# Designed miniproteins, single chains: the designs that were tried, part 70

Each design is a single chain, and the fold is of that chain. pLDDT is the mean over its residues in the fold that is shown.

## One batch from the design tools (miniprotein)

Design m2439
Fold by ESMFold2-Fast:
Structure m2439 (fold): chain A 102 residues (1-102)
Amino acid sequence: MDLNSTEFRGEVTLALARIGLGVLNATQASIDRDLAAIEDAAVAAQAQALLQQAKELYQEAIRLLEEAPTDPAAVAEAEKLVQQGSKASQQSTNLIQQALAA
């Protein structure tokens, strides 16, 4: 295997997507508790929507890579989905932290 191959990049991206989804699933109870503590219902709803978006983006990246692990187009799309999922997760965490600090 060439370490710079599409297959290797696909395997790394799949691992990152699984880690991202796994962390969100493992921390769900703590996230739900934090969301319940936010008094602004609109802010809580936005944070929840961003978390759901992150999960869906990671799940789609996993699906693409399981179906087409050596397709350069699928790997490139999955890399973008993982980046978008990470961003959505970070935005949700920042929103929760700001709301709870107020």
Scores: mean pLDDT 86

Design m2440
Fold by ESMFold2-Fast:
Structure m2440 (fold): chain A 94 residues (1-94)
Amino acid sequence: KIEEIGKETGEKILELMREAARRIPDPQLAERVIEYFEKAFEAYEKGDLAEAFLNYLTARQLLRQGLSPEEYQALVDEIRKIREEGLKKIEELK
């Protein structure tokens, strides 16, 4: 059940990031953001944590480039909220 909450939290963050990418005015940049996030998840599933983190870093830098400062900050705040909600659910399970 802790793993289930972790998966739900991760899926919500993934969907939020994909929605943020759709707000990027440059379609080519938006596609690159999605590509690097997908590569990050693939590397994570293979256990290559270094490759996963490098791809996440690249995707985040591209998001910052494509979004306004306000949109990027709102995204960061929403991710934080989703993570806090997930942690609260885990705590409730004990």
Scores: mean pLDDT 75

Design m2441
Fold by ESMFold2-Fast:
Structure m2441 (fold): chain A 68 residues (1-68)
Amino acid sequence: MKLKAYYTGVSEEEARRLAELLAKTGGLDGYEVERVESLEEALEKARRAQEEEGLVGAVVHDGKTGAN
């Protein structure tokens, strides 16, 4: 099983590092990252990855100031 992480508000490098850590911690075969424009899009795509593809969906965002 593979992790697919959708990220917004952070760099691709940061998202890849977090996805790698999550995949290793969860004992997953690997990871993939995809940039999205909003937290809502990230959540929707992560849900669809789990529902339609049987992947582990994750969301990476900076979430610090309560912005969209």
Scores: mean pLDDT 77

Design m2442
Fold by ESMFold2-Fast:
Order: structure tokens, then C-alpha cells, then sequence
Structure m2442 (fold): chain A 98 residues (1-98)
């Protein structure tokens, strides 16, 4: 998990945007922790990737990513998912405020 959060922070561009590849990699790991099958994860991340590419030119803002992670944390009953989402949110906020 730390390695994925570190890669996420490193991929944040100077304009404060993050690419679809990084977003779907992060969400794929969260879905795996929730207990989704690899087929379900593939279908969900492919759908999200297409949405980001079609409506957001392949990139989302840090505020949009934080909102997405907070929503996942709030709907999850899995403590590992909640902890990972919280750690990712805090890392993103630190990068944004630097």
C-alpha cells in the first residue's frame, strides 16, 4: 500500500492533475481489498478509465480524487479499505499544500 500511495504522489503533475492510469490503479487495489473478483475489478476500472478519458480528458483534479476516496471510505465496511483511503487522502492533501 505505501508503495502505491508513494507512486500516486509522485505522479501528481505541477498543474495539480492526476492521470486516469494512476486513478484506476489506486481504485483497483481498493476494490481488491473489498473482495471483488479480478473480472469485476477489470470491468469497473475499465468503465472508470473510459469516463475520465471521455469527460475529463484523461485527468482529474486532486479535489475530485479526494472526494472519490472519501466516498469509498464512507460506503466501505472494510477497515483496511478505510485505512488505505484515509492514508491516501492525507498524502494527497500534504502534496497539495506544499
Amino acid sequence: MKELIDALVASISADGLIDADTVVALLGELLRLEGYSEEQIQNLVDALRALIEERHNGRISLDQLIELLENMKNVSTNEEVKKFAEEAIEAIKKKKNS
Scores: mean pLDDT 78

Design m2443
Fold by ESMFold2-Fast:
Structure m2443 (fold): chain A 61 residues (1-61)
Amino acid sequence: LSEEQKILAATLLAMEIARERGIKVDPAQLKKAAAELLKKLGPEVSPSDIARLALERVLAE
Protein backbone atom coordinates (compact mmCIF):
# COMPACT_ATOMS: atom_id res chain seq x y z
CA LEU A 1 0.00 0.00 0.00
CA SER A 2 1.13 3.57 -0.65
CA GLU A 3 1.48 5.92 2.33
CA GLU A 4 -1.72 7.74 1.29
CA GLN A 5 -3.65 4.44 0.94
CA LYS A 6 -2.38 3.28 4.34
CA ILE A 7 -3.52 6.51 6.03
CA LEU A 8 -6.94 6.23 4.36
CA ALA A 9 -7.32 2.55 5.37
CA ALA A 10 -6.36 3.35 8.98
CA THR A 11 -8.81 6.28 9.09
CA LEU A 12 -11.67 4.12 7.77
CA LEU A 13 -10.85 1.32 10.24
CA ALA A 14 -10.76 3.79 13.16
CA MET A 15 -14.16 5.18 12.08
CA GLU A 16 -15.58 1.61 11.99
CA ILE A 17 -14.26 0.89 15.51
CA ALA A 18 -15.73 4.18 16.80
CA ARG A 19 -19.11 3.39 15.16
CA GLU A 20 -19.23 -0.10 16.74
CA ARG A 21 -18.45 1.40 20.17
CA GLY A 22 -20.94 4.28 19.78
CA ILE A 23 -18.14 6.87 19.98
CA LYS A 24 -18.46 10.19 18.11
CA VAL A 25 -15.20 11.20 16.39
CA ASP A 26 -14.15 13.72 13.74
CA PRO A 27 -12.86 11.88 10.63
CA ALA A 28 -10.50 14.80 9.85
CA GLN A 29 -8.87 14.47 13.29
CA LEU A 30 -8.52 10.69 12.81
CA LYS A 31 -6.87 11.21 9.39
CA LYS A 32 -4.44 13.77 10.87
CA ALA A 33 -3.57 11.45 13.79
CA ALA A 34 -3.08 8.50 11.41
CA ALA A 35 -0.72 10.53 9.19
CA GLU A 36 1.32 11.71 12.20
CA LEU A 37 1.51 8.16 13.62
CA LEU A 38 2.63 6.66 10.29
CA LYS A 39 5.41 9.30 10.07
CA LYS A 40 6.50 8.57 13.67
CA LEU A 41 6.24 4.73 13.67
CA GLY A 42 7.56 4.08 10.15
CA PRO A 43 6.33 2.30 7.02
CA GLU A 44 6.13 -1.26 8.46
CA VAL A 45 3.32 -0.44 10.90
CA SER A 46 -0.04 -2.03 9.94
CA PRO A 47 -3.17 0.03 9.13
CA SER A 48 -5.01 -1.72 11.99
CA ASP A 49 -2.34 -0.68 14.52
CA ILE A 50 -2.41 2.91 13.21
CA ALA A 51 -6.24 2.90 13.40
CA ARG A 52 -6.31 1.83 17.06
CA LEU A 53 -3.57 4.30 18.08
CA ALA A 54 -5.16 7.17 16.10
CA LEU A 55 -8.54 6.59 17.78
CA GLU A 56 -6.91 6.44 21.25
CA ARG A 57 -4.94 9.63 20.53
CA VAL A 58 -7.99 11.60 19.33
CA LEU A 59 -10.07 10.47 22.34
CA ALA A 60 -7.25 11.32 24.81
CA GLU A 61 -6.98 14.88 23.44
Scores: mean pLDDT 80

Design m2444
Fold by ESMFold2-Fast:
Structure m2444 (fold): chain A 71 residues (1-71)
Amino acid sequence: EVVERFKELFGFEPSEVEIKTYIEGKSDLEAAKNLALIYLRDKKGLTELPEEIKNAKSVDELFELLKKYLS
């Protein structure tokens, strides 16, 4: 589960409303991109995903790029 993996890796859990709006009915990759945006908005005040993260082609690539971005 994308949400579960995100929580384990980044210590962030979206609200029930955010899950319903941005995660449910999405592909795993789109859900991961939406989670990254919500997290970066809350953590760093970003309004959009960094281009490198936005262009990720898999969930694993996105999580690696996000970890690198946060370091």
Scores: mean pLDDT 82

Design m2445
Fold by ESMFold2-Fast:
Structure m2445 (fold): chain A 90 residues (1-90)
Amino acid sequence: EREARLAALEAEWQRDRPQVEKDIKDTKAEIDELIANTTDPRLLEVLESARKDVEKAEELLKQGDVPGAIIRIAIARTLVKRELERLEKE
């Protein structure tokens, strides 16, 4: 019963793994590009924080913690998006 449900969820997470790997790679590339092209100190602080979250997501994925990696990458993306939207609206 419970073991069967856990196995099914684990199988779904393994199917999502390639997408999570792509999301990590794309987010890391985006953050690195923004760091290279910005001089805004606040944006740099946010980007450095987000990069640490991406590095943590990579480590979690390496450990097989796909859900943890998804959460960590979502945090990184949200931080970057909020700061970019703030700058765009000013």
Scores: mean pLDDT 78

Design m2446
Fold by ESMFold2-Fast:
Structure m2446 (fold): chain A 66 residues (1-66)
Amino acid sequence: SAAEKAELEKRIEKIKLQAMMAISDNDEDKFNEYIEELRKMGELELAKNLETTRDGVKRLRALRAG
C-alpha cells in the first residue's frame, strides 16, 4: 500500500541520517550497524554511497592530522 511504502521510505531516511551522524561523530561501529541495516533492506546503492562519504571524511581527517 501507499502507507506501507511511505513508512519504509521514512525508515530508510532515518537510518541514512543516523549513518551520516555516525560519520560526523567518527563512530565506526554505529556506522557499520546502520550500513548493514540498509543492506538488509536492499538499499545497496545508498549503503555504497554512504561508505564512499565515510571514506572521504576519514581521508580528510588523516590529511588534517598529518
Scores: mean pLDDT 87

Design m2447
Fold by ESMFold2-Fast:
Structure m2447 (fold): chain A 96 residues (1-96)
Amino acid sequence: MDEAEVELNAEAVRRFAEEAGAPEAAEVLAEAVRKASVEDANAVLLMLALARAELRRGNRELAAEYVRRAGEYLARVTGDEAARRAGEAVAEAILA
């Protein structure tokens, strides 16, 4: 694995969670991303990019759905169920 790419992906996910108002989820998601393949981490980042696009449009509910799907996907590919709960926490912060 490219360690630099893994850390950039982890940092991007951490920043997204912090910006969404769920800093407690940031480290959980970053750690799960480090356990994922680069390909799976990139899929998660694409889902978060779609969430950001929906937030820019004012579609908070759809953005929260993309974030939940990202957390569910990350939990499935890593076996880390904490990632699912962290994704839910970020989605709830977006809807607050």
Scores: mean pLDDT 85

Design m2448
Fold by ESMFold2-Fast:
Structure m2448 (fold): chain A 125 residues (1-125)
Amino acid sequence: MDEIREKIVELLERVKQEFEKLAREKNLVSDEEIKEIVEMLDELIEAVRKNASLEELEKLVNTYTGLALFVGSVAVELIRLIRENASLEEIEKKLKELAEKIDNPLIKEFIEIALKIYKELEEKE
């Protein structure tokens, strides 16, 4: 795998694990909604492993509805920014704008987890 693809895969795997745990512990959504979000993230990770284009990732996410669709939209935007070699400041700004637009506690938690893990991965190369 190229370094960018490996980094995105590692990021999404860690975000999925931490998000699932936090969402259950904070009782933010039903178990059924958490399962749908995790299923979507698993499909997104597999698509990234196969070097799927942003258009294909957006198409995949659009097969989902509700909170899974919104989480997927945030994940695709993060993937886009990383592939474009955006700065951490630009990534934080764009994800914060999405959080404000969606205005949902679960989506805000997902964004906070994603930014935290991305910062940790950037420090390691």
Scores: mean pLDDT 83

Design m2449
Fold by ESMFold2-Fast:
Structure m2449 (fold): chain A 100 residues (1-100)
Amino acid sequence: SIFDFISNNVNSTLETAFRFNLGLRKEQLEELANQNEYVFNELIKKVESGELQLSETIIYYLKDFASISAKAYELLGKNEEAEKVRKELDDFLKKYNISL
């Protein structure tokens, strides 16, 4: 299931700490950024291949994973990587005629 894919590829403890604005170390921010970018890219591939049906839930996950990844990259000073993720989300939403 999509939930199993997500739970197997993201560290829920780090995501919770990030959402509560707890101070994360550089290594934890890198893990968070990389994991969320990975699941974001894999979900896009699955939608584009037809393996995964685009739904309101999947759109929510795409927006959430891109947001967490981009914010974590920004905290690492990796602004170019953050902008790339935000652009990939924007391009995907435009391709499927989804409002931001």
Scores: mean pLDDT 86

Design m2450
Fold by ESMFold2-Fast:
Structure m2450 (fold): chain A 88 residues (1-88)
Amino acid sequence: MAEELTERLREMTAEAIALAPPAEEALEKARKLGEEAGKKLGLPAELGAAVGELIQALQSLSEEDAAAFVERHRETLEEVDAFIEKAL
């Protein structure tokens, strides 16, 4: 399930980038930060990286666009939260 969740997060990140593209360097830093945070939490590195990239992409959106995006993807975000809680 982690691989499917990671793929959905990457699709969500692509959608957010299409709305407001962040700097490539910022995405790379966020990916590495997410990967390191994921390792500390016992999560798959790829899942942590995908979460980091999504958070960075969302920060490039306006407050309204970010809120609408979160509402549209609430179910997937709840699955991510549940997966992280299981790792803690």
Scores: mean pLDDT 79

Design m2451
Fold by ESMFold2-Fast:
Structure m2451 (fold): chain A 94 residues (1-94)
Amino acid sequence: DESVIKLLERAIKLAEEAIRKAEEILRLYEQGKATEDQARRAREIIREAEEIIREAKEMLKNPSSSLEAILRAISLVLRAIGLVLDAELILEKI
């Protein structure tokens, strides 16, 4: 299913965006502009985003059109969106 591939590619792009935003939080922390709690959250965002990228890339090696694969791909997209939003909310407070 072409839609599964597109969902997985979207999950990767969103996770990469979350990593970039989290790295910005860590740079602000090094400048004394972000709190230690915000820096810890940024590190968690990077870890979770890297897991999403790994999972999506593994699914892309052997794409399946099964309902299970579709639901998993949707879950990865939703998780990645959540990480982007979390990083944005932290950046708004800095």
Scores: mean pLDDT 90

Design m2452
Fold by ESMFold2-Fast:
Structure m2452 (fold): chain A 90 residues (1-90)
Amino acid sequence: AVDCSCSNTSVSCGAAGCSSSTLTGEECAIEAGKCASNAVKVSSGNADSVVIKASVVDDTSGAAKSCTGTDQTGCQVLGKESLKELTKKS
């Protein structure tokens, strides 16, 4: 199962991609060991502002949705506190 959730509610993801008021000017990248393989890290110049975009598993099959395509429905952003907990588990 994907153990990723979003504490940052300023990002909304849908069929047209993710809308964000907080992530302006930040870069997105996949970060190993933080979330499932479909997670995308969004980093800023400030370490305290580092976040991850993560897919949410909503079905019983455990399928994760891609967060790098045009349709980002079900993708969310993890805040700093969520990153700390994921780091402890890895």
Scores: mean pLDDT 37

Design m2453
Fold by ESMFold2-Fast:
Structure m2453 (fold): chain A 100 residues (1-100)
Amino acid sequence: SMEERRERARKLIEEARKALQDGNYDEAVKLAQEAIELGKDDPDLRAMAYATLAEAYLKRGDIEQAEKAVREAIGLLDKASPEAQEAVMRTAARLREARA
């Protein structure tokens, strides 16, 4: 069901963030990509998942991939929750710092 897909997407985002905290950046990328696919009909979940994906790419030093993920997340900001907006803007700031 749609509700079950959204709940799974939320859990994948939480797992991706845990992987980031543990330094498992490849796992974080994979989990965030799965969350994007499951949350495809939910712009808030997609924005959060793209922000998480971008952070994982930044931690790996994949700046170009991080830029693409941030661009996707920014495109969803007008439909995102304040929490997701904050996560996107924080990751965009980290991207700017990494490019300095």
Scores: mean pLDDT 88

Design m2454
Fold by ESMFold2-Fast:
Structure m2454 (fold): chain A 110 residues (1-110)
Amino acid sequence: SSSLEELRRLLAEARELLRQIEKETDEDRIMELLDRLEDIARRAMDIIDSLENPTKEELELGIEIARIVLEAAMIALKKLTDKKSILRAIAVALRAIGMILDLELRLKSL
């Protein structure tokens, strides 16, 4: 389906952004990359929420994207020194956890 193709594309983009965050040392650039990752997670959630009956594969792709966002936020937190950026990264991590839990509950209902 086109939704599966879009979710796979978003997952590939998320993996690339995670690799960039792992190598990045500039805090402003880390936050820009983290914002882009969160936008990918929002897009993935919008796709899944638009489906009347999301498949196991679609839910699993959404979970994997959210796990990448959480991992990226945790890596960012180890590098950030600015208090505002730290709080923003914590908020991103918490939202990613919420997305993982929501999609895992939907997956168990299949």
Scores: mean pLDDT 92

Design m2455
Fold by ESMFold2-Fast:
Parts: structure tokens; sequence; C-alpha cells
Structure m2455 (fold): chain A 62 residues (1-62)
């Protein structure tokens, strides 16, 4: 049961972090900034980096 609870908490933490990141992206978009291909590429790289770091942090939660 404890492992199930921890996994659910880790999943929720991941969802919350992704939600916060998506909100940040939405806010930048709302500022009327049209992303160029280069900017979109960099953003995708940043997203991958954040996800990787987040997964590592979530695993450490165990």
Amino acid sequence: HMEELRKKLAEKAKEEAEKTFNDRIAQVAQQGAQLTRDQAEQLALDVMKYRSELEKKVEELK
C-alpha cells in the first residue's frame, strides 16, 4: 500500500509540475509573442530538460 501511495503522489507531483510549466507557456503566449522556429525548438529542448530533471526528482522521492 505504501508503494502505491508513493507512486500516486509522484504521479501527482509530475502532473502538477507539468501543469505549472504549461501555465507558464500559456502566459508567454498571451503576451502576444509569436514563436519563431528557433524559439520553438529551444522551448522543446527546455521542456525535455525539465521533464528529465522532474523524473529524476520524482524517483528520489521514493
Scores: mean pLDDT 67

Design m2456
Fold by ESMFold2-Fast:
Structure m2456 (fold): chain A 69 residues (1-69)
Amino acid sequence: LKEKIEKLVEAIEKGDFEEAKKIIKELLEQGVSEEEILSEVRKLASKRYDYMTARGLVDIVELLIKEVK
């Protein structure tokens, strides 16, 4: 899970939203919930970025999850 979340964040940082959606779809297919994905992204972003950047990253992931579903 953590390794895939790191790849998801990296894809978003690079602007590769198609790769980000692919990773999200794989996680959902593996039985990881939307809430678990968002929780893990929040934990990772809070360690690496300032509050505003971390919040923006989480918001992007939430939007991408809605697009995949």
Scores: mean pLDDT 79

Design m2457
Fold by ESMFold2-Fast:
Structure m2457 (fold): chain A 91 residues (1-91)
Amino acid sequence: SDEKKQRIEELSQQAKEAIEAGDWESARRYLGQLTLLGVQSALDGDIDVAEFAKKQLEELSRLAREKGADELAAIADDSVLTLQGLIDEQR
């Protein structure tokens, strides 16, 4: 739904701002919320929202690595793999 995509965009933006600020606690929290929304969307069959969440997590992983937040990047990568698996099961 458009409402879920909007929430994903907001969470992604908050995560990016937290990463840029070096606030790893807030970044992890927003990333976790983004991942949960993506997983819920995939399980509900809302595949376009799940794919959008996956794309945002891929971007967050890249940004986290660029800023030296390797643990956060690894968490984002694991979330991408989880979402990809759920998306593939629905196709």
Scores: mean pLDDT 87

Design m2458
Fold by ESMFold2-Fast:
Structure m2458 (fold): chain A 77 residues (1-77)
Amino acid sequence: VSKAEIDLATFILSLDSAGLKEIKISLSNLAKLLGTSQSTVSRLLRKWEREGYIEYDSKTKTLKVTDKGVEKALEIL
């Protein structure tokens, strides 16, 4: 598990704790939050979307977290 993946898991659990399943966030702001590059975040989001953990819409900048994604984040932490 990479540092960026741990930081993404932490972020997802923070959203869940706030009662949020969806948030508007750009790739550039997410990259700043996770302390990495936009290309690394893009690849990580594509991986997690392929696995069904999240859905990211680049046009609306909407990140949706699935129940499976919350479960995966708990496994990582």
Scores: mean pLDDT 86

Design m2459
Fold by ESMFold2-Fast:
Structure m2459 (fold): chain A 78 residues (1-78)
Amino acid sequence: SVDDLIAQTVAQMRAALARLRAATSRAEVEAILREIEVFLQQVYAQVNTLSPADQQRVMAVVNALLAEIQAVVAEHLA
């Protein structure tokens, strides 16, 4: 279901955010970002099969979590 996809996406991306916050090297940050990219490709493939309304629901969640990831990465690269 769409709700299951959203729940899984939130859980996986929150776990990745926790790992990014704990990362102590640029190489570790880059490795985690590559894992996030692979996961998001899987999410986007599922999103492409959904109705426009459900695509909007999932993408709103993804975009909010990506903004958090970008903020954490910016802190590590500053």
Scores: mean pLDDT 86

Design m2460
Fold by ESMFold2-Fast:
Structure m2460 (fold): chain A 66 residues (1-66)
Amino acid sequence: SGSAAASAAGGAALAGGSREAARKAQEHFMNGDSEGAARWAAQAAREAGLSEEQAERAKTNALVGG
């Protein structure tokens, strides 16, 4: 928890590392690899400095497809 952490996570995603992981998640999803998409979505959240709980939520959201 922490509002500053959420702001930093947004900045990290923009900075490239998490953006690349998110792009990979999208590519895997478009290729029908939902498991790979979920793994990359979780990786993007972790690289953004989010908690494991938030990473799990990102993974679940990727599996559902939004």
Scores: mean pLDDT 64

Design m2461
Fold by ESMFold2-Fast:
Structure m2461 (fold): chain A 63 residues (1-63)
Amino acid sequence: SEEEIEKLFKKYDTDGDGKIPLVAVPAMAKAMGLNPTDEEVLAADKDGDGYVDFEEFKEFFNK
């Protein structure tokens, strides 16, 4: 659910800046019972900055 996604995002957003490092995405997906491919993880970082914001993270889990 969106509520679970939001809670998980906040747990990994250690700086409270609304972004998480892309390298944390596979571990978070595993916590949600997902097995993303490397391509899916890379696609979540639309800006190519090495971070995923909440909107990108939400889209990743809604595929």
Scores: mean pLDDT 73

Design m2462
Fold by ESMFold2-Fast:
Structure m2462 (fold): chain A 75 residues (1-75)
Amino acid sequence: FLTPETVKSYRLLSKAIDFKDGKLVVTAVYEVELADGRRVRLTITIENFKVKKAVVEDLETGERRELPELVGVIM
């Protein structure tokens, strides 16, 4: 549910670089403010410059959801 219409602002909170299965894996964590004023945490796992996994967590409710629409995006 993260679209250009629903995202108001975002900021990078942390970035980790791991070496897994012979590949560089980057995990980036963003805090995203939605247009309705709600804050979510977006965790993106990048492998070979492509998004491998994206997870959003609602910071008020703690609800987590995967974002399959972001998988395969080049970063």
Scores: mean pLDDT 74

Design m2463
Fold by ESMFold2-Fast:
Structure m2463 (fold): chain A 56 residues (1-56)
Amino acid sequence: SEKQKELKEFSDILNKLYNGEITIEEAKRIIKERNFSKELQEHFDHVIELIKKENA
């Protein structure tokens, strides 16, 4: 389904971000480019806050 594809791509982006394969700015660009739902964008913002704390 469309939702499953979206979740897979979202998960791939988070995995790359968490592993340091892409930057926060690159991840933000990809999220905007793919027009993810507001719900996923809010979840992404929460993940970014957690990553910032880990890198501090």
Scores: mean pLDDT 78

Design m2464
Fold by ESMFold2-Fast:
Structure m2464 (fold): chain A 68 residues (1-68)
Amino acid sequence: GTAEGEIAAGRAFARIGADSLARGDREAAVTAYELAIAHYEVALELEPDAEVQRELDALRARLAEIRA
């Protein structure tokens, strides 16, 4: 895939995660956020980008809060 495609997939899963949390579905939110993180990691391997790295770090922090 392309870095742009991986970023788009990551953002889509992050949105699914946020929507799942808003509905009280914590398990679905965790799964979606884990998939978002995986796509962002692949994107950064294909093309390093400081903004994408910041989005990844923010998403990891959000996932940690949900798991606490």
Scores: mean pLDDT 88

Design m2465
Fold by ESMFold2-Fast:
Parts: C-alpha cells; sequence; structure tokens
Structure m2465 (fold): chain A 89 residues (1-89)
C-alpha cells in the first residue's frame, strides 16, 4: 500500500533564486479505514533534495497520520540558482 498517492513538485524562480515547491497528496490515509497503516505511520519527516541544474527533485516522506489530517502536505524548498524549472505530478 502507498501512503502518498501523488506529489506535485515545482521549481520557481524567486528574486533570481530557484525555489522548490513540493505538494504531496495523502488521500489514501485521509479517508482510509486501515488503522494499522495509520498507527504504523506515527512520524512525519519530509526530506527533499533539489538538483536544479539537473532538473531533479527527490522527495522522501515518512508520514505521521496526525501531522497530515487533511491528507495534504506542502513544502517550499530553496534550491541553487541554476534557473531550471521542473514540474512533476
Amino acid sequence: ATIVRSATVDIEEVDGVPVGLVELELPQIAEASDNESLAAARSATLTATVDVAAGTVTVTLTLEADAFPGGVARLRIPATASGTTTRVE
């Protein structure tokens, strides 16, 4: 089973600096009746590595159900100034 259904990653340029925007949807948890999966996910750690020159963003999410009651997590990530824009859904 997958805790994250979809993730949107966008790299925007703010004041000449590329900034990564990460939005994750967790709808499988938000309305899931699987209490075992919810109990197993008791920590919320989101780690994202942005390589703007390569146009790559790697996101790792460890979810705590209480931290994401709406099933959506948004994170804005500052990246290196390479001027690359990438969107992944």
Scores: mean pLDDT 48

Design m2466
Fold by ESMFold2-Fast:
Structure m2466 (fold): chain A 57 residues (1-57)
Amino acid sequence: DEAREYFERLSADLDLPRSVRLAALSDLEEFMKARGLSPRETAELVVESLRTGRSLR
């Protein structure tokens, strides 16, 4: 899964708990389908939301 690989790479420094990581991976699948974004763009948005503590729309 290309989006997952980008997510793991971009979030490597965050040392996320398993529950947070699983929720983020679920969001990746949903946002790719709903928003028509590329795997990389979707991963960047999810990681940014985790860094800033903002919920995605």
Scores: mean pLDDT 73

Design m2467
Fold by ESMFold2-Fast:
Structure m2467 (fold): chain A 97 residues (1-97)
Amino acid sequence: DLIKAMGQINLDYAQRLLHLAYKETDVEKRNQILEQTIVEATQAGLLFAQAGDIAGAQKALAVLEEAYKLSKDNSIKALARSSILYVRELLRAALER
């Protein structure tokens, strides 16, 4: 399944970015890494939900929740929160199929 494989690539990248964000001491660089983490994890969640991979979508959601907790920037927190709600809605819709 190509869609599931693409979701896994985005999830793997998001997890690596999240790990880098934990180690980054520069606030501006950390914020840039967290923003990219949210983008990649959101894309992974979208692709997994589309493929009906509930476990994959839940893993993407967990990365988004960690990025939200780790962020101290209000704009990045807002991006993470909206992305969490969006992926949760897609996961809910996938579970009803």
Scores: mean pLDDT 89

Design m2468
Fold by ESMFold2-Fast:
Structure m2468 (fold): chain A 102 residues (1-102)
Amino acid sequence: DENEALAATLKPEERRKKRKEELIEELANLSEEEVEKILEDIRKNKEEPSEGGLKGLEELREEIERKLREAKAEGDEEEVAKYEKALEVLEKIEEEVRKVKE
């Protein structure tokens, strides 16, 4: 609903939280081919990541690690597998981003 998108604009914190959850789901559902494409795009562009971009990756990793801890505490093996995969993909992206730095 378009009205829900407008309501989300009034609460920046809720919008950021939802966006992080969407990114985590995306990372967990990426195929090996899609991950390799992302890594290739990072390698090809050789663009130094902004300070905000690097901080965003750190914040996303902290959120995934927190959710993984919660899933392990609850014994939710499906959620554990999802967050472990998302963390593995994010670590590969962070490694390629680090290699771009001079």
Scores: mean pLDDT 69

Design m2469
Fold by ESMFold2-Fast:
Structure m2469 (fold): chain A 68 residues (1-68)
Amino acid sequence: SHHALEQQEMAIAHELASMLDAGASKEELRARAEEILAQTPDPALAAAIRRGTEDLLRKLEEREEAAK
């Protein structure tokens, strides 16, 4: 159901955000996202995961720029 896909999307987003907070690198974050995507047959959920991953990668990059 749509609700189940939303719950799964939220769980994945939380996992990736927790990795970022724990100091994960861009490579680690991308590798985990790709692993999840490989196991995600639903195209709408896959698209949402890709968008969320890009947003997190952008936030990590901004954090790196702020530290310069």
Scores: mean pLDDT 80

Design m2470
Fold by ESMFold2-Fast:
Structure m2470 (fold): chain A 108 residues (1-108)
Amino acid sequence: KEKLLKQALQYAEEALRHLEEALRKAKEGDSKGAIRSAEEAIYYLQQALDLAEQANASQEVLDALKKALKYAGEALRALRDDKDLKKAIESLEKAIEYVKKAIELLKQ
């Protein structure tokens, strides 16, 4: 359990780095770079969620990671499909908020 939660934390921290990079690139108007960073973040968030579920993490951790995935996915759609940069930035900021919440809960 402890090893899986530690790995979930590491993947969540990696996801946070990629989300912050996606947000920076989106604000710079680098939509292609923002898409790549958002896709990397989604990959690491999915791994963090899978490990947290295997570890029977608290519902609060699982809910925070699920919300982060939802908003990261909304950001990716806004960047790739809708070409709505404002919506992408708002969704990335929400994803970052929920990943930070998951990280704090996982450190407890």
Scores: mean pLDDT 90

Design m2471
Fold by ESMFold2-Fast:
Structure m2471 (fold): chain A 70 residues (1-70)
Amino acid sequence: SSRLKEAQELLDKLGLSISARELLAMSDEELAAFLEKTLNLPPGLARALLAHVHDKVDLLRLLVSLKSSS
């Protein structure tokens, strides 16, 4: 699907070696913990951002934007 393709492209930009299918199958809690660990984010940051955007792909887009600002 187009959503899986976009999610995979965003994961590639973040340097994450996980399939979009696996990531989108995670619970919000599992996803937040995975991103916080793999991207070395402060604890709770990915959870807070996910709660704000209410969408896993929007979260990935936001993280890509934040990475480009560092």
Scores: mean pLDDT 82

Design m2472
Fold by ESMFold2-Fast:
Order: C-alpha cells, then structure tokens, then sequence
Structure m2472 (fold): chain A 112 residues (1-112)
C-alpha cells in the first residue's frame, strides 16, 4: 500500500485529485502521520492562499484537521471541497472519498 501511494505521488501523469487521495491514505498510516500531517496541512494552506476555491486544498486541509480531532473545522472544509468538486466536475472517486470522510467526521462530531 505505501509503495503504491508513493508511486502515485511521484507519477507526473497523476492528477492533483489522485495525488490528494494518495496523501490522505498515507496520512491514515500511523507510522507516517506525525511526520507528514504538518507538511500536508501547510501545503493545503499554501494552496488556499493562492486559490481559496481549490477543492483539492480544502480536502487536504479537512483531512489534516480530521486526523487532529478537529471535527467541526474538518466538516467545514470537507463541505467546501464537496461543493467545489461537484461544481468543477471532479472525478467520481474524489467526490465519493470526500463524502465518506465527511460522514466519518460528522459522526465523530455528534459523539462529542
């Protein structure tokens, strides 16, 4: 799995959506989470500073916040990512993954 994710991240033909999905799956691995989480968060924030309507950046920031237990903020970024992804005609795989993680974050928010 990690080798497959690295292959996607280093593939120059991979879409920004495919790379975002690979980043999020790599962050879900506890071995890499603490090292990569601040890097992915800063990358997402940098992208949003350039383009506040970047669906991929909202998804990455949502995932980083979700993994930090910041569920309310994660939900806001996932909802924005989903809105923008649908408007921009993003892949079904990307949209479905946002919907799945949004649902997980909303369930956690209800438990608090």
Amino acid sequence: MVDELKAILTDPSASEEEKALAWVELLRNPEYRELLLPIVEELAKAKLKIDPNNAVAHFLLGAALHLQGRYEEAVEHYRKALELAREQGASEEFIERIEELLREAEEKLREQ
Scores: mean pLDDT 84

